# Designed miniproteins, single chains, continued (3): the designs that were tried, part 58

Each design is a single chain, and the fold is of that chain. pLDDT is the mean over its residues in the fold that is shown.

## One batch from the design tools (miniprotein)

Design m10122
Fold by ESMFold2-Fast:
Structure m10122 (fold): chain A 67 residues (1-67)
Amino acid sequence: SDEDIEKLKKKIEEAKDKFELAMAIYGLALVLNDEELKKRAEEIIRKLLAGEEVPEEELKKLVDEAL
């Protein structure tokens, strides 16, 4: 719904860490049925859970595509 999209966009804007940001983008991708955005968010979440470094620039690019 439009309300779910707006809530997720707000979570993206208010995210305090990389994991919270990636999870919010993943949720938005599910609501939008955007498979490409979903796969990219999943990959970032997977890297973060594995303790891998994710560059801020990679996250900013994902945010720009989501918003």
Scores: mean pLDDT 80

Design m10123
Fold by ESMFold2-Fast:
Structure m10123 (fold): chain A 74 residues (1-74)
Amino acid sequence: SEGEKLYEEGRLEEAIEAYEKEIAENPNDAKAWANLGKVLFDLGRLEEAKRAYLKALELDPNNQEAIDGLRSIK
């Protein structure tokens, strides 16, 4: 996805905008929510990252990225 590309390029703020657009087009995309959480985590926005990961788990309880991300937040 565009968000994944921007994240891989280290363009974290632009990756957030791209993932938010992807979520607006498909709100049930657990992977997009988990990826948004990952970008927010990397920016140190831990409260927002936690909310995004929780939303991913609400949509897909087996989402490994969200499980691992939440485990990393103290």
Scores: mean pLDDT 87

Design m10124
Fold by ESMFold2-Fast:
Structure m10124 (fold): chain A 65 residues (1-65)
Amino acid sequence: SLEEELKRKREEAEEARRRAEERFEELKSLPKEEKEKLLEELKRNARTLEETILAGLLDEELQKL
């Protein structure tokens, strides 16, 4: 069922967001330069929704620093 597939994809998206937020919390303690390098790496290599969300969180954090 397409409906069941969409439900699974939504659950995957929620899990990806949660994992990205958890990873971001770990990365908050890193120096600004390390965060900038990681963002650049993610911009080039992001292939998953989790990585894309993490890149957005890092970009926002760096804008505030």
Scores: mean pLDDT 80

Design m10125
Fold by ESMFold2-Fast:
Structure m10125 (fold): chain A 92 residues (1-92)
Amino acid sequence: GVRKIIAISLQLIGLQLDGAQVKIEVEGDKATITFSGLTPAQKEQARRIAEAFRELGAEVKVEEKGDSVTITLSGLSEELREMLEILQKDLS
């Protein structure tokens, strides 16, 4: 629902405000979110964000490398895609 989409948006913004680098790329019904410069606690937050996308019906792949996490999303709803397109402008 919309409330969960807003919660994900706030978590993504919060990670960037806490010093993480957040990059979002949207391509049709797919998106890639790359986090870098993460603390261990921020890696846990990124994992929770991935789970939240999965709960919203997206297909989710997660790759972790050192202090970086990449979340690859497919099967995005219109609402999720619009949210990610807005964040792509604001966070990149």
Scores: mean pLDDT 83

Design m10126
Fold by ESMFold2-Fast:
Structure m10126 (fold): chain A 62 residues (1-62)
Amino acid sequence: AEREKEAVKEAERYALGLAELITKEHPNAEIKVERVGEHVVRATVTDGDKVFEVVVDGRVFL
């Protein structure tokens, strides 16, 4: 449904926003955003040997 697609877009936007906050402390970090489930988005922030993961369930936006 269109509402579910919008919820996933909101989850991606929120996950990216949180990942960008992490990059303020890790300015050389790389951000990768992936859809890992029907409503679940993962943003991965990689700074050398350090990896941070942000997982957002888009159902919160439904």
Scores: mean pLDDT 78

Design m10127
Fold by ESMFold2-Fast:
Structure m10127 (fold): chain A 72 residues (1-72)
Amino acid sequence: MDEKIEEILRLIEEGGPGAAERVAELINELSDEELEKLAERLKKYKDSGTLLAAMTLLSPEKRQFLLEKLFG
């Protein structure tokens, strides 16, 4: 389902108060397949402060998965 992914990308692009926390919440709700699809899309946003902040708020498992996909 792309709806959560599009919301995550929008929050990363817009930033602002609470954006990192909301991104982390949405990522935590994603399935493994959705998370893989998100990782591919996130490669374009590697310089986003909101994304970097959100990654510190993720579960260790999902954080590690995204780090490997973005940099592996």
Scores: mean pLDDT 80

Design m10128
Fold by ESMFold2-Fast:
Structure m10128 (fold): chain A 102 residues (1-102)
Amino acid sequence: GPRTPEEWLDEMIKRGLARLAKDFFESLVKWLEENKASPEDLARAYTILGRVYLELGEYEKAVEYFEKALSLDPKNEKARQLLAEAYRKLGEFDKAEEILKS
Protein backbone atom coordinates (compact mmCIF):
# COMPACT_ATOMS: atom_id res chain seq x y z
CA GLY A 1 0.00 0.00 0.00
CA PRO A 2 1.01 3.69 -0.19
CA ARG A 3 3.64 4.70 2.40
CA THR A 4 3.69 8.53 2.15
CA PRO A 5 0.98 11.23 1.72
CA GLU A 6 2.30 11.72 -1.85
CA GLU A 7 1.93 7.96 -2.56
CA TRP A 8 -1.60 8.07 -1.06
CA LEU A 9 -2.47 10.95 -3.43
CA ASP A 10 -1.02 9.01 -6.42
CA GLU A 11 -3.17 5.98 -5.51
CA MET A 12 -6.33 8.09 -5.04
CA ILE A 13 -5.82 9.78 -8.43
CA LYS A 14 -5.28 6.38 -10.13
CA ARG A 15 -8.57 5.16 -8.57
CA GLY A 16 -10.50 8.26 -9.77
CA LEU A 17 -10.82 9.60 -6.20
CA ALA A 18 -9.32 13.08 -6.78
CA ARG A 19 -12.40 14.82 -5.30
CA LEU A 20 -12.13 12.70 -2.14
CA ALA A 21 -8.41 13.56 -2.02
CA LYS A 22 -9.37 17.27 -2.19
CA ASP A 23 -11.72 16.99 0.81
CA PHE A 24 -9.17 14.97 2.80
CA PHE A 25 -6.14 17.19 2.09
CA GLU A 26 -8.14 20.45 2.56
CA SER A 27 -9.09 19.13 6.04
CA LEU A 28 -5.48 18.09 6.71
CA VAL A 29 -4.09 21.52 5.71
CA LYS A 30 -6.65 23.27 7.93
CA TRP A 31 -5.72 21.00 10.87
CA LEU A 32 -1.98 21.59 10.34
CA GLU A 33 -2.51 25.39 10.19
CA GLU A 34 -4.65 25.37 13.38
CA ASN A 35 -2.26 23.06 15.29
CA LYS A 36 1.01 24.99 14.68
CA ALA A 37 2.56 22.34 12.43
CA SER A 38 6.21 22.77 11.41
CA PRO A 39 6.94 24.86 8.26
CA GLU A 40 8.30 21.65 6.67
CA ASP A 41 5.09 19.66 7.29
CA LEU A 42 2.92 22.60 6.20
CA ALA A 43 4.96 23.21 3.00
CA ARG A 44 4.67 19.50 2.15
CA ALA A 45 0.89 19.53 2.75
CA TYR A 46 0.49 22.70 0.63
CA THR A 47 2.41 21.02 -2.24
CA ILE A 48 0.14 17.96 -2.02
CA LEU A 49 -3.06 20.07 -1.95
CA GLY A 50 -1.78 22.19 -4.87
CA ARG A 51 -1.26 18.98 -6.85
CA VAL A 52 -4.84 17.87 -6.01
CA TYR A 53 -6.17 21.17 -7.41
CA LEU A 54 -3.96 20.79 -10.50
CA GLU A 55 -5.39 17.29 -11.17
CA LEU A 56 -8.96 18.65 -10.78
CA GLY A 57 -8.32 21.57 -13.18
CA GLU A 58 -8.58 24.19 -10.38
CA TYR A 59 -5.45 25.93 -11.64
CA GLU A 60 -5.81 29.24 -9.72
CA LYS A 61 -6.02 27.34 -6.40
CA ALA A 62 -3.09 25.14 -7.48
CA VAL A 63 -1.00 28.32 -8.00
CA GLU A 64 -2.07 29.66 -4.56
CA TYR A 65 -0.99 26.52 -2.69
CA PHE A 66 2.29 26.01 -4.60
CA GLU A 67 3.15 29.68 -3.84
CA LYS A 68 2.35 29.04 -0.15
CA ALA A 69 4.63 25.97 -0.21
CA LEU A 70 7.47 27.95 -1.83
CA SER A 71 7.09 30.77 0.74
CA LEU A 72 7.95 28.18 3.44
CA ASP A 73 10.48 26.18 1.36
CA PRO A 74 11.91 28.29 -1.52
CA LYS A 75 14.24 25.42 -2.60
CA ASN A 76 11.38 22.97 -3.21
CA GLU A 77 12.08 22.03 -6.85
CA LYS A 78 8.91 19.88 -7.14
CA ALA A 79 6.68 22.77 -6.02
CA ARG A 80 8.46 25.12 -8.48
CA GLN A 81 7.93 22.69 -11.40
CA LEU A 82 4.25 22.18 -10.45
CA LEU A 83 3.73 25.97 -10.09
CA ALA A 84 5.15 26.46 -13.60
CA GLU A 85 2.80 23.71 -14.88
CA ALA A 86 -0.20 25.42 -13.21
CA TYR A 87 0.73 28.75 -14.84
CA ARG A 88 1.06 27.01 -18.24
CA LYS A 89 -2.45 25.54 -17.73
CA LEU A 90 -3.71 29.11 -17.11
CA GLY A 91 -1.95 30.35 -20.32
CA GLU A 92 0.49 32.42 -18.20
CA PHE A 93 3.56 31.23 -20.13
CA ASP A 94 5.79 34.20 -19.19
CA LYS A 95 5.15 33.60 -15.46
CA ALA A 96 5.89 29.87 -15.88
CA GLU A 97 9.24 30.65 -17.56
CA GLU A 98 10.20 33.22 -14.87
CA ILE A 99 9.60 30.65 -12.09
CA LEU A 100 11.82 28.05 -13.79
CA LYS A 101 14.65 30.63 -14.26
CA SER A 102 14.62 31.75 -10.59
Scores: mean pLDDT 87

Design m10129
Fold by ESMFold2-Fast:
Structure m10129 (fold): chain A 70 residues (1-70)
Amino acid sequence: AEEKKKEAEELKKKGEELYKEGKYEEAMEEYEKALKIYRELREEGKIDLQPEIDVAVNHLKAAVALALPD
């Protein structure tokens, strides 16, 4: 059951690394994948993943803002 959560965490870390490299569009894609898994886990397991979801959403918003300037 923890494998999906680990996969989401790895995707989030990959997104963070891409964001650090200035690859904002690629970072956005990885954050979207992580967020999808966190949301699925929340629905299936009734696990409180709101902090992880909030972090992923904030990272996605930041990446979008930098990928699409103006």
Scores: mean pLDDT 74

Design m10130
Fold by ESMFold2-Fast:
Structure m10130 (fold): chain A 61 residues (1-61)
Amino acid sequence: SAAEAAAEAARAAAEGDGARASQLVSTGLKLATHQGDEAGLAAAEAGGRAAARNGVTVSIG
C-alpha cells in the first residue's frame, strides 16, 4: 500500500539509503494515484518529506 511504502521510505531515509527511499516514495505515489487513495497520497508525500529531513533528496513527481 501507499502507506506501507511511505513507512519503508522513511526507514530507508533514516538509514541514508536515498535510492531506496526514492523508489518507495515513487511506488507509493503510483499506487495512490491509480487507486484514487487520497490518504495514501498524503502518506507518500509525508514519507518524502521525512526523507528530506534526514538529508536525502527524494524526487516526488
Scores: mean pLDDT 65

Design m10131
Fold by ESMFold2-Fast:
Parts: C-alpha cells; sequence; structure tokens
Structure m10131 (fold): chain A 73 residues (1-73)
C-alpha cells in the first residue's frame, strides 16, 4: 500500500509541474487531459477499493504521458 501512495505522490508532482509548464493559450485538448489526470490522481488517492485505485493510477499515468508529449510538440 505504501508503494501505491508513493506512485500517487509522484504522479501528483508530475501533474503539478505540467500545470506550471502549460502555456496561457493551451489547447482545450491539453486542458482536458490535465483535468482528467487530476480526477484520476484523486481517485487513486481516495478510492476505498484497491483495484479501482490501481486502475485510476494507470489511467492517470497514461493521461500525464499524453500531456507531456503535447507540451514537447
Amino acid sequence: EEELEREVDELEARLRELGKQAPKNASSYLVSLLVAAGIEVAAARFSKNPEERRQALETARELIDEAEKLLKS
């Protein structure tokens, strides 16, 4: 369980950094990815079901990876 907490903390930190890097004129798609990632990070942190927490963590990682790719473009 401590491993899951650590992974959630790492994704939350990555999401915070992406928010700082996002341009003022960010596309609606990029904004949607960041918002969706935030929702999944919250689900991974607060869900009472361990399997739901794992699924949310994986989804958050995918969304954050996609947002990072867009910011490098």
Scores: mean pLDDT 81

Design m10132
Fold by ESMFold2-Fast:
Structure m10132 (fold): chain A 75 residues (1-75)
Amino acid sequence: SEAERLVEEARSLLDMARQKDKEGNTEEALKYYEEALDKAVRAMEVARQEGNWDLEVEAGVIAIEAATLIVALKN
């Protein structure tokens, strides 16, 4: 489904962001965390439209994680 694809894209972006963060590349880490958040939010919307509550919840967890890490890096 489109929601599954978006969830996997969000996870990949989150993993890339964590890798950049570990490398000390804060600018690239923030970029990828923000992209992961955007994809996760879209995945929630698409999952809701598809009636897939499990994917909506999964996307929501990714969104919360990305948002938390963005706040931590900016503050």
Scores: mean pLDDT 88

Design m10133
Fold by ESMFold2-Fast:
Structure m10133 (fold): chain A 59 residues (1-59)
Amino acid sequence: SLSMHQKGNLAIIELIKKISDPAELKKEVEKRLIELGYSKEEAQFIADRIAETLKKRLE
């Protein structure tokens, strides 16, 4: 079976493919990681980093 970390990574990849808006992506990443068992603080940190990476790609 997949670890929580592996499930989180797969979920993030799927969300990046579906959501082009960085603000909406941040919300959905945070929500999904919390549902997978991440702490709110960890989920927020990861979601912020993903959204900032996407913003830089849109330069």
Scores: mean pLDDT 82

Design m10134
Fold by ESMFold2-Fast:
Structure m10134 (fold): chain A 83 residues (1-83)
Amino acid sequence: KYLEEAKKYVEKAIEAAKKGDIEKALEYLEKAAYYVSKAESEKREEALEELYKAMVALREGDIEKAIEYAKKALELLEEAIEE
């Protein structure tokens, strides 16, 4: 449940960032991090790190790097859900 919710919010964050909606992208990444923090997974810490890197990049105006970090977090969440 928590990892699936986190994945949905990361996907929403990536789409918001692509549209240039930085505030909404940050809101979605914060929600994703909240759900990851509630999950039990060996990949939890790594996924949180990538989400925080994405949020920092967005705040610094580096949208391209933020999307890269968010995609890395998404990959980690997909692996955690499937395993």
Scores: mean pLDDT 84

Design m10135
Fold by ESMFold2-Fast:
Structure m10135 (fold): chain A 85 residues (1-85)
Amino acid sequence: SMEKRQELASRVLELGSQIAKMSYKDKTAAKLAQVIALGYRAILDNDLERVRKTKEEMQKLREELKNAEVKKIADEAIKVLEEYL
């Protein structure tokens, strides 16, 4: 439904915002937050292919993260994209 899609998109946007605020803790965080913002837009557009590609990019960036707290939030953002798919 559109309501559930908007809820998932809002959750992704909030998680991306949290990661962006933690850019001082991890050099990869800012780039990951930008990719998460693309995931937010893809969910709103109901673009399944773009959500899949964004998830793949997020998983690659997650492997480059050094900070455990940023990794946990990244894992939650990936789970939201999986919930949409």
Scores: mean pLDDT 88

Design m10136
Fold by ESMFold2-Fast:
Structure m10136 (fold): chain A 62 residues (1-62)
Amino acid sequence: MKFSVEGEDEAAVELAQSIVKSLPEDADPEKMLELIQAVMADRGYEVSFDKETKTFKVTRTE
């Protein structure tokens, strides 16, 4: 099953989607979240993971 990315900032969503696509399909979602959070935090974004929908949510911290 594929993971989705959602957010209000289209550029941030596209960046997070590219990270998800670069990882193996069998990758641990908790490890994926840590990696995406590290990259996105440097750019002023916060990332959370919704286990029910298998969706990464990207939000601006300011």
Scores: mean pLDDT 76

Design m10137
Fold by ESMFold2-Fast:
Structure m10137 (fold): chain A 55 residues (1-55)
Amino acid sequence: SEETIQEILDELEALIAAGVPAAAVRLRLYELSAQRKLSPEETIEVLERVEALLA
């Protein structure tokens, strides 16, 4: 859902702001994707948005 995606993005954005390394942010993304039962398409959407923040 959009709400779940936004919650995940908010958490990952906070990690990026705190200076957490990109590799750890990506690992956390996959952990959250599995825990929240995101579809592959939703996982790709979150990944694309996170990669834009890390650029």
Scores: mean pLDDT 83

Design m10138
Fold by ESMFold2-Fast:
Structure m10138 (fold): chain A 63 residues (1-63)
Amino acid sequence: EARELAERLKGKSIGEAVKIALEFAKKHKLDEEKTQQLMGAAASYAKGKIDEEEFVKRVESLL
């Protein structure tokens, strides 16, 4: 779920966050476009450009 993904990304580097997001996308069988959007959101969250609430909203919109 989106909040569990956000918790898994806390304290991770950008590269680690993107890797975790890619694994999440594969597990949930997201298409290529949604996978790219999820990876972008994870990178933005890891950089602190978006907060947890915005990240969760973006992930939920992809599910």
Scores: mean pLDDT 82

Design m10139
Fold by ESMFold2-Fast:
Structure m10139 (fold): chain A 76 residues (1-76)
Amino acid sequence: MAIELLEEAIKKLQEGDIKGAIELAREALRVAKERGDEATTRLVEAAIKALQNGNIDEAISLLENAIARLRTLEEK
């Protein structure tokens, strides 16, 4: 579920919808916090801050890192 939110956030950024991406990233952040996943929480918080500062490329990199981490945990 968090992976799908983060993938959709990246798609929104590719479409130029920064506000939609922030909304989806905040939803994923809430899910990560509820699960006690501190590492994913930190990556997503950093991505949201990067988006708020206009650092879109940095935000995409951080979101991709969060997805890679979650895929490793869910599939292995």
Scores: mean pLDDT 82

Design m10140
Fold by ESMFold2-Fast:
Formats: sequence, C-alpha cells, structure tokens
Structure m10140 (fold): chain A 71 residues (1-71)
Amino acid sequence: ERKERYAKLAKELRTAINNNDQEKVKKIADEAYELGLITKEQAEKAKNGDNAAVSQLLATLLREAGLVERP
C-alpha cells in the first residue's frame, strides 16, 4: 500500500534526524524524489542539510501517509 511506504519513510526520516544521520537523510530524499513527492531542488536542499527542506520533506511524507496530526 502506497500510504504504508510513505509512513515507513517518515519514520525512517524522523529516526535519521534524531541520530543526525545525514547519509540516511540523503537516501530518503532521493526516494521521495523518485516517488514524485518533492522537486529535484527540494531533494538537493535536504541532501545538503538544509533543516527547513528536511522538515518540509518530513511534513510531505506525513501528509501523504495520512499521518498529519492537526493543521
């Protein structure tokens, strides 16, 4: 199921952020780009450690997974 894939990526990204694992953040950004969830520019910013871009990627994954808590 597509939502399960997005939920898994969101969980992995949250773990990578908590562990300051930039290599894993890069892999998740690449997967999100391949899935059509983010633009190439957004993926590049997240891969370069732009905190705002990483936060936006997490928000996008949570939204697509249907896990947005409250607006």
Scores: mean pLDDT 80

Design m10141
Fold by ESMFold2-Fast:
Parts: sequence; C-alpha cells; structure tokens
Structure m10141 (fold): chain A 74 residues (1-74)
Amino acid sequence: GEEFRQQLLKLIAEILNLIGDIIELEKEIKKIEESDLPEEEKEKKIKELKEEKEKLEKELKELFAETDELEKTH
C-alpha cells in the first residue's frame, strides 16, 4: 500500500537527484571545453569530471535495478 509508494517515491527522488548531478557535470565539462584554459589543464579537469560522472552513472544503474526489483515484488 502506502509504504510501497513511499519507498518508490524515495528511489525516484534519489534517481532524479543523480540525473541532476550528472547533467551539472556534463555542463561543467562543456564549460571547461569552451574555456580559454591551456589544453593540458582542460584534459586534466575533464578527466576528473568524467571519472565523477562514471561513478554517478554506476549509482544510477544500481538505483534503476532497485526500482525494477521493487516493481517485481509489488
């Protein structure tokens, strides 16, 4: 009943927050790519941001798997 809805809404909120964080990282990467920074500094910063993005994408995949399992048990 209501408990299932609350768990699902919590997972959806966590998913939306991660998507938002991923979008912000993509914006920051683009901002650095378009900046007047030296190429070596751009590559370094972009690499760090891409690594953080990959971590968030893995967390997002895990949350989607949790959502699928919740749907199967309901």
Scores: mean pLDDT 83

Design m10142
Fold by ESMFold2-Fast:
Structure m10142 (fold): chain A 68 residues (1-68)
Amino acid sequence: SEAAAKAYEGIRLMRQGKYEEAVEKFREAIRLDPRYGFAWAALIAALEKLGKYEEAKEVQKEAREILS
């Protein structure tokens, strides 16, 4: 799926230390498939790598609401 392709691109960016760009790709994946749980988990991880802990916490709350 296109959502999976965006998530894979995000993972490649994570491996390169390009965490801001990875966040963008994971957000695109979520926009394409809001129930794609892997993309939510990956977005949270990327935000934590950036030290954006409050934003990661808010994303975690959103993921719980969408995936419940």
Scores: mean pLDDT 89

Design m10143
Fold by ESMFold2-Fast:
Structure m10143 (fold): chain A 64 residues (1-64)
Amino acid sequence: VTEAKAVENLETGEYTIVRVSPKKAKVEIKEELVDGPTGKYRVITLKAEGAEAETIDAKIPREE
């Protein structure tokens, strides 16, 4: 099982995303809110079967 994670800093609204391929694979999604040293973080975990993980670092600022 290949695992991908997306982490959001709720104070700044920045995301870091790791993706998996192939994208057509069956994927399970879990979301958690975790307390960090500088605030709260939203952690999104993606699990895919038979897929290779690709790391894509993207900082996506939340405007809303």
Scores: mean pLDDT 50

Design m10144
Fold by ESMFold2-Fast:
Structure m10144 (fold): chain A 59 residues (1-59)
Amino acid sequence: LVEKAKELKKQGEKYLKEGNIEKAKELFAEAIKLYKLAGDDELAKEVLEEYYKLIQEKE
């Protein structure tokens, strides 16, 4: 689960850099869900914070 979440996060970052904010949001949301399922609430929070920062910079 954690490895899968890391991969989804990386893909989300790539889509965000390409300007596909909608796809990036979906991938980050899935990564956060996987981190929560794995019991890594701290990692889930880090991804959520990074997600908000990246989206705000692109907007």
Scores: mean pLDDT 75

Design m10145
Fold by ESMFold2-Fast:
Structure m10145 (fold): chain A 74 residues (1-74)
Amino acid sequence: SKEEELEKVIEHVEKTFRERYPEIPEEKIEEIRKQTKEEVKKYVKENPDMPINDLQSYAAQKFREKMEEVLKEL
């Protein structure tokens, strides 16, 4: 399903950040994951005909942007 494919992309990006920045609090990662999932869910509803590859790119980018904001505050 689209939801499963998008979840896998978010999980992959999350793993990369966890390996690179183990000092980021787990609570912050969980918060970003939740926010990203909600934004992606809304985007999918607003763009039902969008190719899965483009949706995956959107999900990855949104997660990265939120994680980069957290890193700037550390």
Scores: mean pLDDT 82

Design m10146
Fold by ESMFold2-Fast:
Structure m10146 (fold): chain A 98 residues (1-98)
Amino acid sequence: GKMSEEEKLELRVEEAIALIRMVAGVGIVEIRNAESPEEARKAAEESIEFLKKVTEKLLEILRKEGASEEQLERVRKEAEESIERIKKAAEEQIKKLE
């Protein structure tokens, strides 16, 4: 059977969350490959800035496609949790390089 428009929208929300997680994962790998505390801080800052821009674009697209406030909040929450994971990875890498 054909997927409903509501089911398609939920799938797009799940895809947006997966993309945010993927972007954060790439940033964490870059942080863990940093050879100095300064490189780790810079990698974290650039990764957080990029993730914020990606999240803003995804929220704009989903809002235009009719996503609910609850669906948009799920995307924002994943972005916030992903930013915290990036920050933690940077703190751990900096501590290892001290």
Scores: mean pLDDT 90

Design m10147
Fold by ESMFold2-Fast:
Structure m10147 (fold): chain A 60 residues (1-60)
Amino acid sequence: GPADTAAGLALAEEAGRLLREGRYEEAIRVAQEAIDRYGHSPGARAAAGMALREARRALE
């Protein structure tokens, strides 16, 4: 529902902030939490999934 989408997007935004700060392991944890808890929302899953991929790529 809208509340779950909003909560998932807020976590994805936090993961994005951690990425900008170079805190890649924390960004992965937050993005994964967003997917695990709110991944049933397509918008939240897409946003969190992008942050997760970018954080993982930064560590490779």
Scores: mean pLDDT 85

Design m10148
Fold by ESMFold2-Fast:
Structure m10148 (fold): chain A 81 residues (1-81)
Amino acid sequence: SMKEEEEKKILEGLSLVAKRYNDEIDRLRRSVKSPEDIKKLSELQKKYAEVMERLAQAKSYEDFVKILKEAGLEEVIEELE
């Protein structure tokens, strides 16, 4: 059904968001050399948590896509096409 297809896209989108943030966090962790890098890592982890919390509250695929756009994650939307 359309609802089942939308739910599948939401699950795939959540996996893509998690991968994108974890890849960025891992790259930054491997290159930490300054207190500024530690601050950037902390801020990135906070943003990841906030975006995931917001996505978890999405009531539809349309809401999910809107949250992705507001978070600057349009690349995830493109992968879900």
Scores: mean pLDDT 85

Design m10149
Fold by ESMFold2-Fast:
Structure m10149 (fold): chain A 78 residues (1-78)
Amino acid sequence: RREEFERRLLEVGREFDELVEKIHNGEPVSEEEVEELIRRLEELAREAEELGYLELARQLRGAAEQLRKVFEEYKKKS
């Protein structure tokens, strides 16, 4: 349907998995990196809603919220 959206979705998904793995392993992660990924997830969620992929949009918003919470916990430990 929208190949550009699908490519961005795969790219962001990979970055999300890598970032979450780094946080779980206690590796250093920048606040800028986390905030940019959250922004991209929220942007993709809006695009998904516009395309009618409501379930995907909910999942993307959930991922952004989960990343935000995990990073807040990470900052409290540091």
Scores: mean pLDDT 79

Design m10150
Fold by ESMFold2-Fast:
Structure m10150 (fold): chain A 60 residues (1-60)
Amino acid sequence: MEELEKRVQEIIDRLRALGREDEAESVKKAFDYYKEKGDLENAKRFIDAVERYLEERYPP
């Protein structure tokens, strides 16, 4: 879970840097929801999906 939290923070920081504060808050809220449920599998899938979205839409 700690590794997933780090990945979520990197995503949030990137979205905020892009001016996408609303998306950053949505990502944090969704991750916190899965974390509170103890649903690590869906939390990881969600993070993987968001990372793919960011790579596709905002490539380095």
Scores: mean pLDDT 80

Design m10151
Fold by ESMFold2-Fast:
Structure m10151 (fold): chain A 72 residues (1-72)
Amino acid sequence: SHMEALRAAEEARRQRLLDVAAFTSDPETLEKIAKELGLSLEEVEKIRDQRLKEYADMLKEAVDAAIERSKA
């Protein structure tokens, strides 16, 4: 329970850093995030690209659902 909460907090911190990476194209910021996460810059860029794609897919689903709801 307590250890599960700590691991969840660590994962949440990691996800926040990856979100910042998705919001910025600044190479210095991406390099800093890569160093903080113990990843290569290439690995962070790959994760960034995947996350941006996931956000786009999520937004499309939300829009489709909103349109469907507007018909009722």
Scores: mean pLDDT 77

Design m10152
Fold by ESMFold2-Fast:
Structure m10152 (fold): chain A 67 residues (1-67)
Amino acid sequence: MDERLIERAEELVRKVKDPSLTPLEKEIYVALILILYAIGKLDPTTSPEALERLEKLRDEAIAIVEA
């Protein structure tokens, strides 16, 4: 499960980096990344390494939208 969450979060971060997207579209993708992070954090079987990777992807996406 961890790897699938990370792969989906990485895909969403790539979408947030797309310069053709509107601010609203980017906000939607960031919200989806936040949901994936919450799923990983609430799952007690999530490895610390996977959670750290999800947190970095979350923070990267937020930074792009807030710039």
Scores: mean pLDDT 80

Design m10153
Fold by ESMFold2-Fast:
Structure m10153 (fold): chain A 72 residues (1-72)
Amino acid sequence: MEVMKKILELVKKGVEAEKKGNYEEAIKYFEEAKELLEKLLKEKGKELSEQQLEGIKTAIEELKKKIEELKK
């Protein structure tokens, strides 16, 4: 999945920014990754297995928590 590859790259960039102390940049990357996952779920949800759907939902929730932690 090309979209999943882009999401993975955004998460990597977010983690790298966080490690460098660039929390605002990290938040932007994590927010973009979350938005792409939400779009993937909306557009391709009917084509995904139950395992893939659960994985995407879990990833969205984890990104939400990470973004909220970095905003504090």
Scores: mean pLDDT 81

Design m10154
Fold by ESMFold2-Fast:
Structure m10154 (fold): chain A 80 residues (1-80)
Amino acid sequence: MEKEKEEKDKEIVKVVERDVEEAERLAEEEPTEETAEELRRAAELARELAKKAKEEGYEEAAKKLEEAAERLEELAERLE
């Protein structure tokens, strides 16, 4: 299962990268308090997922989720 676990880890990283790109577009197109709240909730979810990924041994996904959480918080702060 090592190969399948590595493939899943990489797939999670790609999903997280796409979600961050979507969040950046949303922040650019709709710089509202509602968007800031959505970004903060997404950051909180990303931190929880990072903890779970780390516990399950998805180290690359965990690191990417932590980076995503920080980025989402930065985007939310820039909106207001």
Scores: mean pLDDT 80

Design m10155
Fold by ESMFold2-Fast:
Structure m10155 (fold): chain A 69 residues (1-69)
Amino acid sequence: AVEALAAYLQSRLPLTPAGARALAELLAKTYAEDPEEARRILRTVLRGHGVPEEQQEALVEEAMAILDA
């Protein structure tokens, strides 16, 4: 799950491999405790990278689906 999420994040955002892995690990740990907080963190990161608001929800849902698999 973490490796798949890191690859997904790196394909969508200009992150380094190490940065994508660190974010994926944070999201996976957060999702296990509080799925809504994981969504909020990822939405904040996407917004910080200038991802349009209408695209943010689709990317968040795809990332959560990877963690839920």
Scores: mean pLDDT 83

Design m10156
Fold by ESMFold2-Fast:
Structure m10156 (fold): chain A 71 residues (1-71)
Amino acid sequence: MSPLELVEQAFEYALKGQEALRAGDYKAAAEYYRKASEYFRQAAEASPNPAFAERLREESELLDKKAEELE
């Protein structure tokens, strides 16, 4: 999977996490945020651009923190 396809998957799961959070489903929101975080991490590892990879790692860390706050 290309870095861009991985980023698209990450945004899809982040959106699902936000929707679950708004619905009060904290467990589902945490699971979706962790999936989004994992896709951003994979995209960072697959990216040949160091600046882009760093940005993707930051997004991964933010989503991991959001998931931890819901647990």
Scores: mean pLDDT 85

Design m10157
Fold by ESMFold2-Fast:
Structure m10157 (fold): chain A 62 residues (1-62)
Amino acid sequence: MEELERKSAEVTKEMFELSSELLRKGMMEEAEKEKPGLTEDAKGDFEKATERIAEYIVEKIR
């Protein structure tokens, strides 16, 4: 592959990984800003953090 094509592939991969990471971080940070400590016990567990956020949203719409 040409260097130009290699760079394009690297950028695409980095953008995808960055987007996924930002989405995950953004959800956790937003939840913690709305209710400090909401995801404190789930910092290292994305599934648990998502569950906490879901519970908060359900309670919030009530």
Scores: mean pLDDT 65

Design m10158
Fold by ESMFold2-Fast:
Structure m10158 (fold): chain A 61 residues (1-61)
Amino acid sequence: SPQDRAEVLASVREVAAHLRDTHPELAAELERVVARAEAEDWTPEQIQAAVRAVIDAWRAK
């Protein structure tokens, strides 16, 4: 639902804000996920999958 999407986006923004000082590159990638999800009207599941992919890629470094 639109409310579920808004809640997921808000959660991702909070995580990105928390990481901005310690992991600025990861924070920027998460902010890009939010921007794309809003532009392309992604589902909550698509947002969660994209966030997981970003985190998994970051852990591989």
Scores: mean pLDDT 84

Design m10159
Fold by ESMFold2-Fast:
Structure m10159 (fold): chain A 84 residues (1-84)
Amino acid sequence: SAAAKAEAREQGEKYLQQAEEHFKKALEYLQQGNYQEAAEHLEKASEYLEKAAEYYEKAGAPQSLVDELRKGSEYYRKKAEELK
């Protein structure tokens, strides 16, 4: 339904905002040389990007957008692993 798609889009936007905040914190910790904290925030950013992609897909967003969000999630997960 249109209402369900609108709700899914709103949830996706909230998850995207959470991913952006965690990414911002990761950059702050990287600047401080705190690699463990940076890795934890990159892992959270990855998780929220995956949730955003799921909800954008449910909302009927273009597949290219969903794919880019999932690609970003995988990239952040790999970066987090490199910092361990």
Scores: mean pLDDT 90

